# Designed miniproteins, single chains, continued (4): the designs that were tried, part 98

Each design is a single chain, and the fold is of that chain. pLDDT is the mean over its residues in the fold that is shown.

## One batch from the design tools (miniprotein)

Design m15396
Fold by ESMFold2-Fast:
Structure m15396 (fold): chain A 65 residues (1-65)
Amino acid sequence: MDLSSPPTQDQIDQIKRDRTIQLNNQNLPRDVRLNAGRALSDAANNSTNRTQLYTNVSTAVNNQI
């Protein structure tokens, strides 16, 4: 699969599901979790290629935690 290609909706949805589950399992304060969830969605939706989808989501979430 070409990592420079735009992500599919299935890939965006999958990373959102996986990272949301991880955030819920970390027992974070509610406000931190909500901010991380928003950062996750924004990063995933604004990713222009598959590499950015994975790296930007991780960076955006980590910046909120």
Scores: mean pLDDT 76

Design m15397
Fold by ESMFold2-Fast:
Structure m15397 (fold): chain A 75 residues (1-75)
Amino acid sequence: PSKEELEKEVIESFARMAGWIAKNLGGPLDKSSKFELEAVERMPEEKRKEILETDYIPASEEYGKIMEEIIKESM
């Protein structure tokens, strides 16, 4: 495969892994993570408020989807 195809595969694999973790595990909000802060900002206002009050992002399909999209878009 070309260099460009290999780079795309690596990014897509990383995005899928991060999305899987967000969907199935969740975790404490890392305020130094630009990706996690962006994910929180993309969530509905009520969920965003709860996350900011608890410093915890619960696992969800929505969070997994948002995280995968953010990582892919960062390219």
Scores: mean pLDDT 80

Design m15398
Fold by ESMFold2-Fast:
Parts: sequence; structure tokens; C-alpha cells
Structure m15398 (fold): chain A 67 residues (1-67)
Amino acid sequence: GALEAAAQARVDAARQEAIRKTKSLMDEAGKEGITSAGEITDKYRDEIEAMAQRFAGLAAEARAAVA
């Protein structure tokens, strides 16, 4: 129904945002000479974790909408 569609649209939007943000962080890290995944993760840990938590929350909302 409409509620599941709205929840899925929010998850899809968050996914696209995460992809754009990851690309932005990689481009930024490249400008600073950071090329290893570990160094990128360490530098942007809080931001990566915040994105993961938001994504998990939206996924939980989508599951609740179909239950």
C-alpha cells in the first residue's frame, strides 16, 4: 500500500544519499592524499556510522510498514 511505498521511497532516498556522500568523502580523502580504505574509515568514522544508523532506522520503518 501507500505506506509501504512511502517507507521504501525513504529507504531508496537514503541509499542514494549514502552513495553520493561516500563518493564525496572519497573525493575529499583523495585531495588530502588518503587512499587506503582504513584511513578513510578512521577519518570519517562518525559520519559513516551516522549514515549507517539512519539507514538501519529507515529499513526498520519499512519492515514495520509491511508487518
Scores: mean pLDDT 72

Design m15399
Fold by ESMFold2-Fast:
Structure m15399 (fold): chain A 88 residues (1-88)
Amino acid sequence: MEPRFVINSSGVVVDASEGAQALGIKVGDRVEAVWIDGEEVRFGDLLVMLSADPSRTVRVRLKFSSGVEVEGNARLTEFGELEVDIIL
């Protein structure tokens, strides 16, 4: 199973699998920066984009308040949270 974590609408990690935790993702970490195809986007703009097509999965790079950076495939949950499968 791919390492997975969930970010709430405020940009805070609320859940992280054991594999995601091993890669340095922790509950309470905040998203500081988001990139799509090498271009920086606002976290709120990513949520709006995914809300327009909830079937969409987008490859993102995320930097957290901890200094950890990961690449993953992000999708919006029915609760308006971002679920990310980390790319290894």
Scores: mean pLDDT 84

Design m15400
Fold by ESMFold2-Fast:
Structure m15400 (fold): chain A 91 residues (1-91)
Amino acid sequence: MEELVERAKELIEKAKKAIDEGNYDEFVRYLNELLRIADELIRQGKYEEALKIVDEMIKLAEKARDLDPVGAEAFIKTLENYKKEIEEKLK
């Protein structure tokens, strides 16, 4: 568990750097790896940790609007829907 959370933090920092460098393809790759980590945490019943990762991904997608406004908006919408699904699991 701790390993997945630490991996997510590393990927978030790499995604921020990719955005800063204008590398949208690398950003998308890191975002997809973060989605896999969130899914793994959900399978382990770690919904609060998964929500934190999804929240960080939404912030990353918001920053990526400057690189690809259409792609970033699509990611934000998908991630907000995913967040809603995870929140339902907590109730």
Scores: mean pLDDT 83

Design m15401
Fold by ESMFold2-Fast:
Structure m15401 (fold): chain A 97 residues (1-97)
Amino acid sequence: SDEEILEKAREVLIEAARKVIELMEELSPEEKEEAIERVERLITEAFEEYKKKNIPVEEVLDMVIKALEEMLASSKNPKIKEVLKKAIEELEKIKKE
């Protein structure tokens, strides 16, 4: 269902964000925890707005994939690039369901 697809996409995005933040050596453990909590809240709020506005699931997935592709292009950290590539692959797989 559309709700199951959106929930899977949300979980993929939150997990990718968590892994990216954990790889940011410039942040303290406390700063990482705060960044993770903030990003999880922002992602959750964005997906709730998409549901409220009845944005087509395919459009939401395309928007998220595009954002991750832009982050991938701007990243200098090979480990962060790998996390982003895997997230994009998982979202593309979800889109085919």
Scores: mean pLDDT 86

Design m15402
Fold by ESMFold2-Fast:
Structure m15402 (fold): chain A 110 residues (1-110)
Amino acid sequence: MTLVSPEDLIAQLARSLQISREQAEVLLRRLLAAHGLDPDAPLTAEQAEAIRDDLISLLLKIAHQELSDEEGLRFLTPEQLAAIRARIKRPARSEEEILEIARALADALL
C-alpha cells in the first residue's frame, strides 16, 4: 500500500487550488482533524480517499456558495474563494459537470 505524505498533499493542494502552501497546510490540517488523523503521519490509501471525498464536498459547497462559519475557511481571501468557484462553475454546463470538475481538482492531490 502506497503511503501519502502530508507534505506532498500540501504541495498538491497549493497547486490544484492556486493558494499558498501555508493556506494549503491549514486546509489539510482541518480535513485531517475532522477524521481524527495525525497531521504529521503518512496517510493510508483509505485515509487519503476519505480526505479526497471531504475535499470534493468542500469544493461543491464553494461552488454553490453554501459555506458555513463552522467550515473555518476564513484563512482564504474572498478573492481566492471566488477564483476557486469560478474554476469549477465557469467551464461547467450542468450539476454533473460541477461534480466532475470538483472531483478532478481533488484527484490531482493523490
Scores: mean pLDDT 73

Design m15403
Fold by ESMFold2-Fast:
Structure m15403 (fold): chain A 61 residues (1-61)
Amino acid sequence: MSPLEKELSKLSEEELKEKIKELERKRDAVMNDPSLSEEEKALYTAIADQEIKLIEKVLEE
């Protein structure tokens, strides 16, 4: 189990679902932010997508 996955497993199902929604909103905001470079958008969206995937995995376990 990864350190991040272990930390996420300490959160309630409700907290995990809220975190996913927050990350999705941040991802959309990053994609639509004209002040960010293409590289910054790719990096931040990739980080958000990876964290969402880990949270979804914790919810399924």
Scores: mean pLDDT 78

Design m15404
Fold by ESMFold2-Fast:
Structure m15404 (fold): chain A 70 residues (1-70)
Amino acid sequence: SEELEKLKKFQTDLENDLASLEAGIAELRARGDTSPLAQTVLLMLQAGRDAARYFLEETKKKIEELEKKL
């Protein structure tokens, strides 16, 4: 199924994005920078991580639903 292949690619892309966001969060925390700019960037990265986690779980559910129909 082309739809299933596209969802699996999207899952991989989301997993890569999530890994990059988590790495960025860890790097900012490791630097110990408490400036307002660093705190703002950290909040933005955390929001991106939370969004990526949400879409990853929704994508996994869609893949499972489609695989059950096969």
Scores: mean pLDDT 86

Design m15405
Fold by ESMFold2-Fast:
Structure m15405 (fold): chain A 73 residues (1-73)
Amino acid sequence: SKKEDYLQQAEKYTREGKLALEKGNFNEAVKNFLLAAKEYEKAEQYDLAVTLLNQAGNLFEAISQYENALQIY
């Protein structure tokens, strides 16, 4: 189903974001967490989407790229 496809894509982006974070690629981690949150939202997994948005927001704050977070949809 489309919902299962969204969940698989969300998990993929979450994994890529975590790998980027471990490598110190914070901008790439933020991008992947935001993409994962969007896919979880499409799958109606709102708690997971909010968790990833919070992680992305904290990373943007840490890298002083707050304004760039507002440009990502």
Scores: mean pLDDT 82

Design m15406
Fold by ESMFold2-Fast:
Structure m15406 (fold): chain A 68 residues (1-68)
Amino acid sequence: SMEERRAVVTEIARETVKRLSSIPGVTLDQIAQVVQALADVARENEDLSVKELREILEEKADELVEEV
């Protein structure tokens, strides 16, 4: 459901924000860009199951945290 998908995106975004906020020198604009990128991945993958969406978002979050 859209509600379950939104919950997964919100959960992963929240944990990603916590990870980014612990890195010295990361700006609020950079955090906002990462959150938007996670939302974009979810929008681009509307056909995925909730479980598949979680896996892809967790992988993307790890990638984005490493790039900052």
Scores: mean pLDDT 84

Design m15407
Fold by ESMFold2-Fast:
Structure m15407 (fold): chain A 91 residues (1-91)
Amino acid sequence: SAERRRTLLLFRLIAAESDALVGERRIAKLRAQGADPAAVARLEALLARLRALIARARAALAAGDLAAADAALDEAQAVIDEMERLIRELE
């Protein structure tokens, strides 16, 4: 059902918001530890993109556009996966 799909998208949105918060803290720690400034800048750009996608997903869910929310969250997951790979290379 559409309501079930909406509930699953809401859980994905909450998870993405949590990943953004954790990512911000990990990037701050890497910067404090003297990680490569170019790598930190790349991670900050990815974090900004993730936040924009989360905002897009939230707006789509508020409008009842489940397809747009799904697409934004799929893109958000790809950004999260890329950030996780880059952070692991620096940790």
Scores: mean pLDDT 91

Design m15408
Fold by ESMFold2-Fast:
Structure m15408 (fold): chain A 82 residues (1-82)
Amino acid sequence: TNAEELFRERKERAREEALKRFGSEEAAQRVVDALEALEAELRKTNDFSGDASESALRGLEERLDRVAEETLEEIEREKELE
């Protein structure tokens, strides 16, 4: 497993999670977009590497989970405000 594989797998899971939770392709795309924004940010800071150590990959997994969870919570809050 490398950073690119982690992003691919997490984007797939995030899309499924959002579709299951909200039943909306818009919600699914929003979570995927958030993860893609993280990918772009990491590439800009040169932290994105396919050769990352196990420690670096675990840190990436934690950041991916955080971004996905935060985006899902944001969508939930928007639904509560309606």
Scores: mean pLDDT 75

Design m15409
Fold by ESMFold2-Fast:
Structure m15409 (fold): chain A 66 residues (1-66)
Amino acid sequence: VSEEEIMEAVADLVRAVLIATSKNISFEEAKKAAERYAKRLVDLGMSEERAQAFLKEVLEEIEKLR
């Protein structure tokens, strides 16, 4: 398993948690949580561009669920 594959698996798990918890909190709280995790993914070695794409994808999905 490549480092890139592990990073994408971590991002998928984070996305699932953010989406699941978003239903129990306000959209603004969900957005702040998603932004914090995107920054943490960059700290773990994810590119800034990929982290921004992740953030956009998560926020779009959360918005569609409301």
Scores: mean pLDDT 80

Design m15410
Fold by ESMFold2-Fast:
Structure m15410 (fold): chain A 72 residues (1-72)
Amino acid sequence: SNAEEALKYAKKARDYILQGNYSKAITYLRKAHSLATGRAHNQVSGGMSFLQSGNRELALAHVETAIKILEE
């Protein structure tokens, strides 16, 4: 399902943020964003924006929230 693929990509993005590989993190956040809907889509969008502005802590918080929503 689109939600299952979005979850997979959001988890990969989280792992790349933790590794400091922000280029790959943004790539996987874009993939998750294209597949996620509703609240999860909004959280992924927030994660991308904060990561692009250099706010790693808020980017991670948004991505982790998207993951929790997509697991439900």
Scores: mean pLDDT 91

Design m15411
Fold by ESMFold2-Fast:
Structure m15411 (fold): chain A 67 residues (1-67)
Amino acid sequence: GALEAAHQAALDATKQRAVRRAKELMDESGKEGITSAGEAENKYRDEITAMAAEVSALAAAGRQAVA
């Protein structure tokens, strides 16, 4: 229904935002002279983890709304 479609759109938008932010963090790491992907991931781990948690929370909320 409309609620499910709205939830799916919100989830997709959040996933796209997380991917875009991850790309920005990689680009920013290059500007800071961070040449190792591992160092960049370590520096931005908390932000990446928070974005993943947001996506998971939206998925869980959608399941509850349908139940």
Scores: mean pLDDT 65

Design m15412
Fold by ESMFold2-Fast:
Formats: C-alpha cells, sequence, structure tokens
Structure m15412 (fold): chain A 79 residues (1-79)
C-alpha cells in the first residue's frame, strides 16, 4: 500500500466513532483491504453493519466473518 491509502484506515475508524455510524460502506480493492477494514472497525461499538462493495475470496470472507463474530457486527460482500 501507499502512505496516503494506509493513513485512510485510522480516519475511517475515527469518523465512525465520532459520528456514531451504525453502517459503514467500504469500497475495497481486494480481500486484504477488506480484512484490514474489518479489523479496524470490529472494536467500534457504534458500528452494527459493514458492507463491502467488492467480493473477497471465500477464505477471506470466512476470516472476516470469524473476526467479527464476537463484535455483533453484520457483514455483507458485493453490495
Amino acid sequence: GGSAADASLPIIEKLAKEKGYTTVVANSGGGQMALAVAKLLKDVKSVKEIRFTNTPSKEQQEEIEALLAGSGIKVSFGK
């Protein structure tokens, strides 16, 4: 990743916390970015749903769902 793209992830977390967003829509270029977004948002108590516009691999989807299972966050792909 580039420095600017990598810096965007903390901004997303901060905005979700500060604005109390319940649903986050993320356009990820690939499954690794989708996983990074899920890891970042799993601890944001206001977030109830994450929608990824791209579809990661089945293995990456399962990893993301397992990561978020304890958080109560719903996740969807290709939306």
Scores: mean pLDDT 70

Design m15413
Fold by ESMFold2-Fast:
Structure m15413 (fold): chain A 85 residues (1-85)
Amino acid sequence: SSKLAQAEKKLDEILKKAREELEKAKSLEEVDEISKKANKEILKVLQEAQAQGVSPKQVTKLGFRALSELTDLVIAARQKLKAAA
């Protein structure tokens, strides 16, 4: 649905911003703060999608994809900081 596509675009925007912020992070504490904020924003998008009639199955799939991508970005940022130390 168009509402599903809108939710996907919002999640892609959040992940793009998180990636840019994580690339600039100078400490593990900054990585944790960026991760927490991105997680909250992702959950809000998923809750809004559910409220707008996107099916629970589609919301679950969308959430899994977005949270998995965020997890990979956080792992990469942590590894980069450890290598730079």
Scores: mean pLDDT 88

Design m15414
Fold by ESMFold2-Fast:
Structure m15414 (fold): chain A 55 residues (1-55)
Amino acid sequence: MSEEAKKVEELSLEVAREVQKENAEAKVPLSDEEELELFSERVAEALLKLAEELK
């Protein structure tokens, strides 16, 4: 659980940074809501995969 929690936090931060950087570098930025939804989707997908790995 502690290791899982750490991985979740690190993964969330990494995804957030990547999404922010990609959006900042992109000529066509996403809206605030779209950016949040993309971030949420990516994090949720990564979390689900991590949970499945620990089945």
Scores: mean pLDDT 74

Design m15415
Fold by ESMFold2-Fast:
Structure m15415 (fold): chain A 95 residues (1-95)
Amino acid sequence: SKEMQRQIALAEATMTLYLVLARLLLKERGASDEEIERLSELIVELERKTRAELEAAKSLEEIEEIIEELKEKLEEVIRTLREGGDAVKVLEELL
Protein backbone atom coordinates (compact mmCIF):
# COMPACT_ATOMS: atom_id res chain seq x y z
CA SER A 1 0.00 0.00 0.00
CA LYS A 2 0.98 3.68 -0.27
CA GLU A 3 1.16 3.88 3.53
CA MET A 4 3.59 0.92 3.66
CA GLN A 5 5.82 2.62 1.08
CA ARG A 6 5.72 5.84 3.16
CA GLN A 7 6.69 4.00 6.37
CA ILE A 8 9.59 2.23 4.62
CA ALA A 9 10.83 5.58 3.24
CA LEU A 10 10.55 7.15 6.72
CA ALA A 11 12.54 4.28 8.26
CA GLU A 12 15.29 4.65 5.63
CA ALA A 13 15.42 8.43 6.19
CA THR A 14 15.59 7.91 9.97
CA MET A 15 18.46 5.43 9.59
CA THR A 16 20.35 7.84 7.31
CA LEU A 17 20.02 10.69 9.84
CA TYR A 18 21.27 8.51 12.71
CA LEU A 19 24.18 7.29 10.54
CA VAL A 20 25.26 10.89 9.89
CA LEU A 21 24.88 11.81 13.58
CA ALA A 22 26.83 8.75 14.74
CA ARG A 23 29.74 9.52 12.39
CA LEU A 24 29.84 13.18 13.52
CA LEU A 25 29.78 12.23 17.22
CA LEU A 26 32.50 9.63 16.69
CA LYS A 27 34.79 12.21 15.04
CA GLU A 28 34.11 14.84 17.76
CA ARG A 29 34.97 12.26 20.44
CA GLY A 30 38.35 11.77 18.75
CA ALA A 31 37.66 8.17 17.73
CA SER A 32 40.30 6.46 15.59
CA ASP A 33 39.86 6.02 11.83
CA GLU A 34 39.71 2.26 12.53
CA GLU A 35 36.75 2.67 14.93
CA ILE A 36 34.95 4.91 12.38
CA GLU A 37 35.52 2.32 9.61
CA ARG A 38 34.34 -0.63 11.76
CA LEU A 39 31.24 1.22 12.99
CA SER A 40 30.42 2.22 9.40
CA GLU A 41 30.63 -1.44 8.28
CA LEU A 42 28.30 -2.54 11.10
CA ILE A 43 25.84 0.26 10.32
CA VAL A 44 25.77 -0.88 6.66
CA GLU A 45 24.97 -4.43 7.88
CA LEU A 46 22.20 -3.09 10.18
CA GLU A 47 20.77 -1.13 7.22
CA ARG A 48 20.86 -4.24 5.00
CA LYS A 49 19.12 -6.39 7.64
CA THR A 50 16.47 -3.74 8.38
CA ARG A 51 15.74 -3.19 4.66
CA ALA A 52 15.23 -6.95 4.18
CA GLU A 53 12.86 -7.07 7.18
CA LEU A 54 10.87 -4.10 5.83
CA GLU A 55 10.58 -5.73 2.37
CA ALA A 56 9.30 -8.95 4.02
CA ALA A 57 6.73 -7.12 6.21
CA LYS A 58 3.09 -8.17 5.66
CA SER A 59 1.33 -5.41 7.62
CA LEU A 60 1.68 -1.80 8.79
CA GLU A 61 2.00 -3.14 12.33
CA GLU A 62 5.09 -5.16 11.34
CA ILE A 63 6.64 -2.09 9.69
CA GLU A 64 6.02 -0.05 12.87
CA GLU A 65 7.65 -2.79 15.01
CA ILE A 66 10.70 -2.93 12.69
CA ILE A 67 11.04 0.88 12.79
CA GLU A 68 10.73 0.96 16.60
CA GLU A 69 13.38 -1.78 17.01
CA LEU A 70 15.69 0.11 14.65
CA LYS A 71 15.19 3.36 16.61
CA GLU A 72 15.98 1.60 19.90
CA LYS A 73 19.17 0.05 18.48
CA LEU A 74 20.36 3.35 16.98
CA GLU A 75 19.56 5.27 20.19
CA GLU A 76 21.65 2.77 22.19
CA VAL A 77 24.60 3.17 19.76
CA ILE A 78 24.34 7.00 19.86
CA ARG A 79 24.05 6.98 23.68
CA THR A 80 27.15 4.77 23.90
CA LEU A 81 29.07 7.12 21.56
CA ARG A 82 28.12 10.18 23.67
CA GLU A 83 29.20 8.43 26.89
CA GLY A 84 32.58 7.40 25.40
CA GLY A 85 31.75 3.69 25.56
CA ASP A 86 32.46 0.87 23.09
CA ALA A 87 29.85 1.58 20.41
CA VAL A 88 31.37 -1.06 18.10
CA LYS A 89 30.80 -3.81 20.69
CA VAL A 90 27.25 -2.58 21.41
CA LEU A 91 26.32 -2.56 17.70
CA GLU A 92 27.88 -6.03 17.15
CA GLU A 93 25.72 -7.39 20.02
CA LEU A 94 22.56 -5.75 18.57
CA LEU A 95 23.04 -7.34 15.10
Scores: mean pLDDT 77

Design m15416
Fold by ESMFold2-Fast:
Structure m15416 (fold): chain A 60 residues (1-60)
Amino acid sequence: EEEEKRREEERRKELIATLAQQVLEGKLSEDEAVEVLVASTGMSRAQAREELRKAIAELK
């Protein structure tokens, strides 16, 4: 599971970056991007929101 988590983390980072960019551009709300992350990756809404906000902050 730890090895699979590492590979999933890489895929999640790419998805998070794409969604963070769309939120920053105003194409998606933060809540909409969180729902996409939850549906695509299976992470909790709280975790998805935290990762999304972190990615948005890193883009600024």
Scores: mean pLDDT 77

Design m15417
Fold by ESMFold2-Fast:
Structure m15417 (fold): chain A 81 residues (1-81)
Amino acid sequence: SEAEREAAIQKEGEALVRAVEIAMDLMTDALLAGNEQVAKGALETARNFVARAEQISPEAGKRAREAMEEGLKRAEERVAA
């Protein structure tokens, strides 16, 4: 049914946004530990999840991009502290 398809898309979108948040937290922790290579890998992983979210729907893509932007701001604040 269409309702089941829409629910599945919504669920996948939510999972991708959470995956972006987790990847951004890993990036921040890696930066604080001085692990630049791990931080770069985590950021690339977040970008890949954003790209996947954009393929699912414009709404999922927007939320994933916002999560990554918020993660970047939080990382800058924590690294500067």
Scores: mean pLDDT 88

Design m15418
Fold by ESMFold2-Fast:
Structure m15418 (fold): chain A 60 residues (1-60)
Amino acid sequence: SMMERTQRLLSLAGELYDKASAGDREGVEKVLKEMGSLPGVGDAAVESLRRMADHVIEES
């Protein structure tokens, strides 16, 4: 279902921010891998999210 997919994606996005703000690079990669396995999430989207997470880590 689209709603369940959206809730899962938002949950993973929150987890990504938590890992990035803690400087947990391994946790960031694990979350990105899981996000990339979701239907409709392409490699370009994953790379954009990785760049965003790297920026958050550097600002923390």
Scores: mean pLDDT 80

Design m15419
Fold by ESMFold2-Fast:
Structure m15419 (fold): chain A 84 residues (1-84)
Amino acid sequence: SLEELVEELERLVEELIKKLKDEEAKRQLKEQMENLRRAVEEKDRTAAIESLSNLQNIVNKVADKELKEKIGEISEKLLQAIGA
């Protein structure tokens, strides 16, 4: 379900945050996850896509290969679940 995908993404992002020392990167990841959750609750597809894109850009800069791949996979599933 969409809710299960959001929860899985939150778990992976929280795992990433625990590994980071960069407080600004942690803040930005938390902000984009909050924006995504709000967009999903409001059924704002455009805002959800924007938040996922912003989140993925941060992840691509700071995450290890394994977390990057896992977060990318869940993000793709979320984009499919939100609809085109």
Scores: mean pLDDT 87

Design m15420
Fold by ESMFold2-Fast:
Structure m15420 (fold): chain A 65 residues (1-65)
Amino acid sequence: SHMDETKVKVAKERAEKALEFGRKMNLSKEEQLKRLDQIVEWAKHMGLSEEQIEELRAWYLEKLE
């Protein structure tokens, strides 16, 4: 649905901000993974599907490599 698309967009924006913060602060991969876990918990609370959460994790991990 269009509402689900908006939730995914917000989750990706949060993930992008977390990656930007991690780069600015020179955080370790371990610290950046902890931030991903926080975003995933937020995304679950917002009602993102398991598939959408898996896609978000994969996208974030690709950006860390």
Scores: mean pLDDT 81

Design m15421
Fold by ESMFold2-Fast:
Structure m15421 (fold): chain A 61 residues (1-61)
Amino acid sequence: SLLDVSGTAVGEALGPLVTEEQLIAYRRELVEALAEESGFSEEEKQLLIDFEEERVRELMA
């Protein structure tokens, strides 16, 4: 379960960089994967995810 989630996030990094929505999703999964591996704090992870998602959503609007 937890290992499957980590594997999924890393697997998504292989090439879903074709749309802005996929870019947001890829960046989110990458940050979550890095947080578990590298030791990101919950606040740092959430801040980066929120910033990335908000920024791209504004560009899409």
Scores: mean pLDDT 63

Design m15422
Fold by ESMFold2-Fast:
Structure m15422 (fold): chain A 93 residues (1-93)
Amino acid sequence: AAQARLSEAARRAGEALGLAPGAAPEEHDRLVAAIKEAAKELGVPVTETAAGNIGFGGASYAERLEVLARAAERLGKEEAARAAREAAALARA
């Protein structure tokens, strides 16, 4: 039950954030910028690859989900933020 809820919450957060295939490049760039700012606020180490992807070096799955929740809040994506916060709570348990 807990693993199924975690997987579903993470899936909903990803879809609502535009991480699904077919997201526009501009939307991806805004998400990457929001993730970098959220990671800085939360003290989570992140790196940017040459392809413009974010790496979470040494961060736990729960910490990565907390960064995504904060990034969603910065972008005004309330549903994505709630789903990511739920997933982070389940990953911490």
Scores: mean pLDDT 70

Design m15423
Fold by ESMFold2-Fast:
Structure m15423 (fold): chain A 85 residues (1-85)
Amino acid sequence: SSLVDSNLETIRNEPSKAFEALNTILSTIPDSELDSLIEKLLELLKENPELRGTVLHALELLARYGPEPVSSKAQYILDRLKSAL
């Protein structure tokens, strides 16, 4: 969605506002679009490896506060990304 895309651009350009941008996404995005958010976070990480910390933080928020099955999916991806160090 355009809301997700604009807030992901905020994360990319202003990492200090990442938490605020993520809270905006999570408070407004329908649950049905959260899988798309995870895919977009992974695309962002692939193209911008320097944003690894921000993407891991986003996945941690989804794992802690997201609805099932999104929270379990986010945790699985987060664990795999951490083990790839």
Scores: mean pLDDT 77

Design m15424
Fold by ESMFold2-Fast:
Structure m15424 (fold): chain A 68 residues (1-68)
Amino acid sequence: MSDEEIFEELRKKLLELGLSERQVELVLGLVRAIVYGSEEEQKVAREMLDKLPAEVRELALEAIERIK
């Protein structure tokens, strides 16, 4: 599965949880920062992710693990 397919699956799951499109884009941005960002961007994004509801955080962490 490509990285973009993983992001599309995550988007769909977040929308199914009732997040707005804006909230979904914010979560996808955090996942992109953790996977592709600098060490500092990864640190800040992980701290932000930890503040999200557990269901949202779990889906984001699953996507990160699948991308590696």
Scores: mean pLDDT 84

Design m15425
Fold by ESMFold2-Fast:
Structure m15425 (fold): chain A 74 residues (1-74)
Amino acid sequence: MSLEELLSLTDEQLVAVAVGHAIRFVGLLEEGNPSPEDIEAERKGLELVRQAAKEKGLDDTVEFIERLLEKYGL
């Protein structure tokens, strides 16, 4: 998804996208040998959602993504 596509979503849809990326990101990190490319793709997805959430004033979603990335040192 592009940033423009994320900004066109409802707040509930954007939160669902954030949760989806978070689940995939954590799942990849729980693998015994995760692909760096797959981790980077989900990290970029989370960063785009964070940008869209910030622009829409969804502070709780922004904080959720920031805490998730901080927890895993990214």
Scores: mean pLDDT 80

Design m15426
Fold by ESMFold2-Fast:
Structure m15426 (fold): chain A 99 residues (1-99)
Amino acid sequence: MEKYEELSRAFVEAGDLLAAGVPVQEVAKRLAEIAEKLGLKEEAEILREGAESDPETALKKIGLAHLKILEKKVEEFGSEEEKQHFKEILPKIIEELEK
């Protein structure tokens, strides 16, 4: 749980960095290193792919890694109602990220 919460907080901070004009690939690289240190290897791989891609792909990969962390938190620690609600809203969030 704490690993997922720490990376989720890093994604919020990433939003501030993007708003400050830090390149999206640099933000993805920083997030990948945080995920690697936390032992979240799957998320680190997604973010590393983003860091090595174009800006649009990098932004999508940041969003995908964030969704995976939220899904893991809900699946491991959420109530049955929270798990069901997340599964209902997840397709809408993915659609927004794919715009």
Scores: mean pLDDT 76

Design m15427
Fold by ESMFold2-Fast:
Structure m15427 (fold): chain A 73 residues (1-73)
Amino acid sequence: SKADALKEFEKVAEEVKKVLIEMWPEKKEQIDQVVKQELEQAKKMSTDQLKQAIKGLKAFLEKVRAKKEELKK
């Protein structure tokens, strides 16, 4: 359903936010605002648009996680 897709989008967006803040804590406020804006836009998407957005966001999350691991200290 659209509600299930939106919930999945919110879950993935929160994971992206968490990883980005862990990598760049000085940008926390900016990251929080961008994620909030993206969640507001997601509410206006169709189920098919949300599914495509989730796929893209998951791919981005994996790239960000790989970058974080590369920067390991």
Scores: mean pLDDT 81

Design m15428
Fold by ESMFold2-Fast:
Structure m15428 (fold): chain A 106 residues (1-106)
Amino acid sequence: EKEEELKKIKELEEEANRIALEGVKALENGDKEKLEEQIKRLEEIKKELEELLKKTKDEELQKRIEELIATIEAAIKALREGKVTPETLPSLGAPVYVAVLNVLKK
């Protein structure tokens, strides 16, 4: 059912947000090992979303998965570049990721 797929997408989004927050904290603390671990975890979630996208036939769910994948890719890029700026916040897309980066700005 569409509801079960939507629940899985939301669970992956919530997990990705927690990992992104830990990545941001590692970046602030200069912890390169923890930063790389969080980036790898985000890449794993992206792969799970790509597999869900292959199985999903609903156009609305496909769009949600594609948007979340793009958001995760933008987050990985920002973390790898080691620069989280106000200009990079919109590139993360999802409100949850924007909220995480707003904590860093304060």
Scores: mean pLDDT 72

Design m15429
Fold by ESMFold2-Fast:
Structure m15429 (fold): chain A 72 residues (1-72)
Amino acid sequence: SVEELLKAFREAVEELKRALAEKAPLEEIRRLLNEAAELFHDLVAANAPSEKINEALALLQEALAQVAAYEA
């Protein structure tokens, strides 16, 4: 369901944020980012309401910025 996908997406983003805070290896960071991105695409494919897509997009953009800063 869309609700289950959104929950899984939020959990994936939180896992990524924890890995970044703990200075995890780049391979782990990239794996977690890919996992979150795949869940975001699943939300879009499932025709989730625009409000939920916008919420997920904001979280993904924040995570992408943190990963970019970490890799720099």
Scores: mean pLDDT 85

Design m15430
Fold by ESMFold2-Fast:
Structure m15430 (fold): chain A 62 residues (1-62)
Amino acid sequence: MDEIERDYKRALAKLFGVKEEDVTPEFLAAERARLEAAGDEIGLGMLALIEGVYNTVMKIAK
């Protein structure tokens, strides 16, 4: 689980161009709102894919 969380944060950090430690729920909520307001479907799609993969793995692991 810890490694999967790190991979998830790393993928999001690369997507947004920030450090892994700066990837917080508050940061993600703000960036999602910004992407939606800007109409950045690619950014939203990539975020959804990364989150979907992470959630699917977590669901199977439970």
Scores: mean pLDDT 72

Design m15431
Fold by ESMFold2-Fast:
Structure m15431 (fold): chain A 80 residues (1-80)
Amino acid sequence: SQEELQVKGIRSLVDGAIAALKNGDEEKFERYMNGIVTQLSALSPEKQEEVAKEAVAALSEVDKDKAEQFRARVDAMMAK
């Protein structure tokens, strides 16, 4: 489905964000976070929460503070 393709795209962006974090590339990480939030906004609310939780869990294994920043951005997007 279209939503399954969108979720696959988001997972690819999350992998890129993790690589940027491991390399200490703050600017590249910010670009990936913005891309992930934008792509999440196109999903249903239920799917946004599922995929966001998955992304937060993956990011928190590398950097808990960055995972919290990402969670806050997702929450702000979902509140709109």
Scores: mean pLDDT 86

Design m15432
Fold by ESMFold2-Fast:
Structure m15432 (fold): chain A 59 residues (1-59)
Amino acid sequence: KTQEEAVDFAKNQIKAENKTVEDLNSGTFRRDLRMRLQGLGFDSKSINAAIDQVKAELA
């Protein structure tokens, strides 16, 4: 599994749940997203890097 796959998953979840980059900075959505990615077998480093990348791309 790659950071790129985690980024794609995160972007798809944002679109599907009609969320914004602001939801990635605070609240339950970020936590839920992290837990889903962990459930898919991504490690914490890849998850953090993917979330940071998505935030940068959407800003």
Scores: mean pLDDT 77

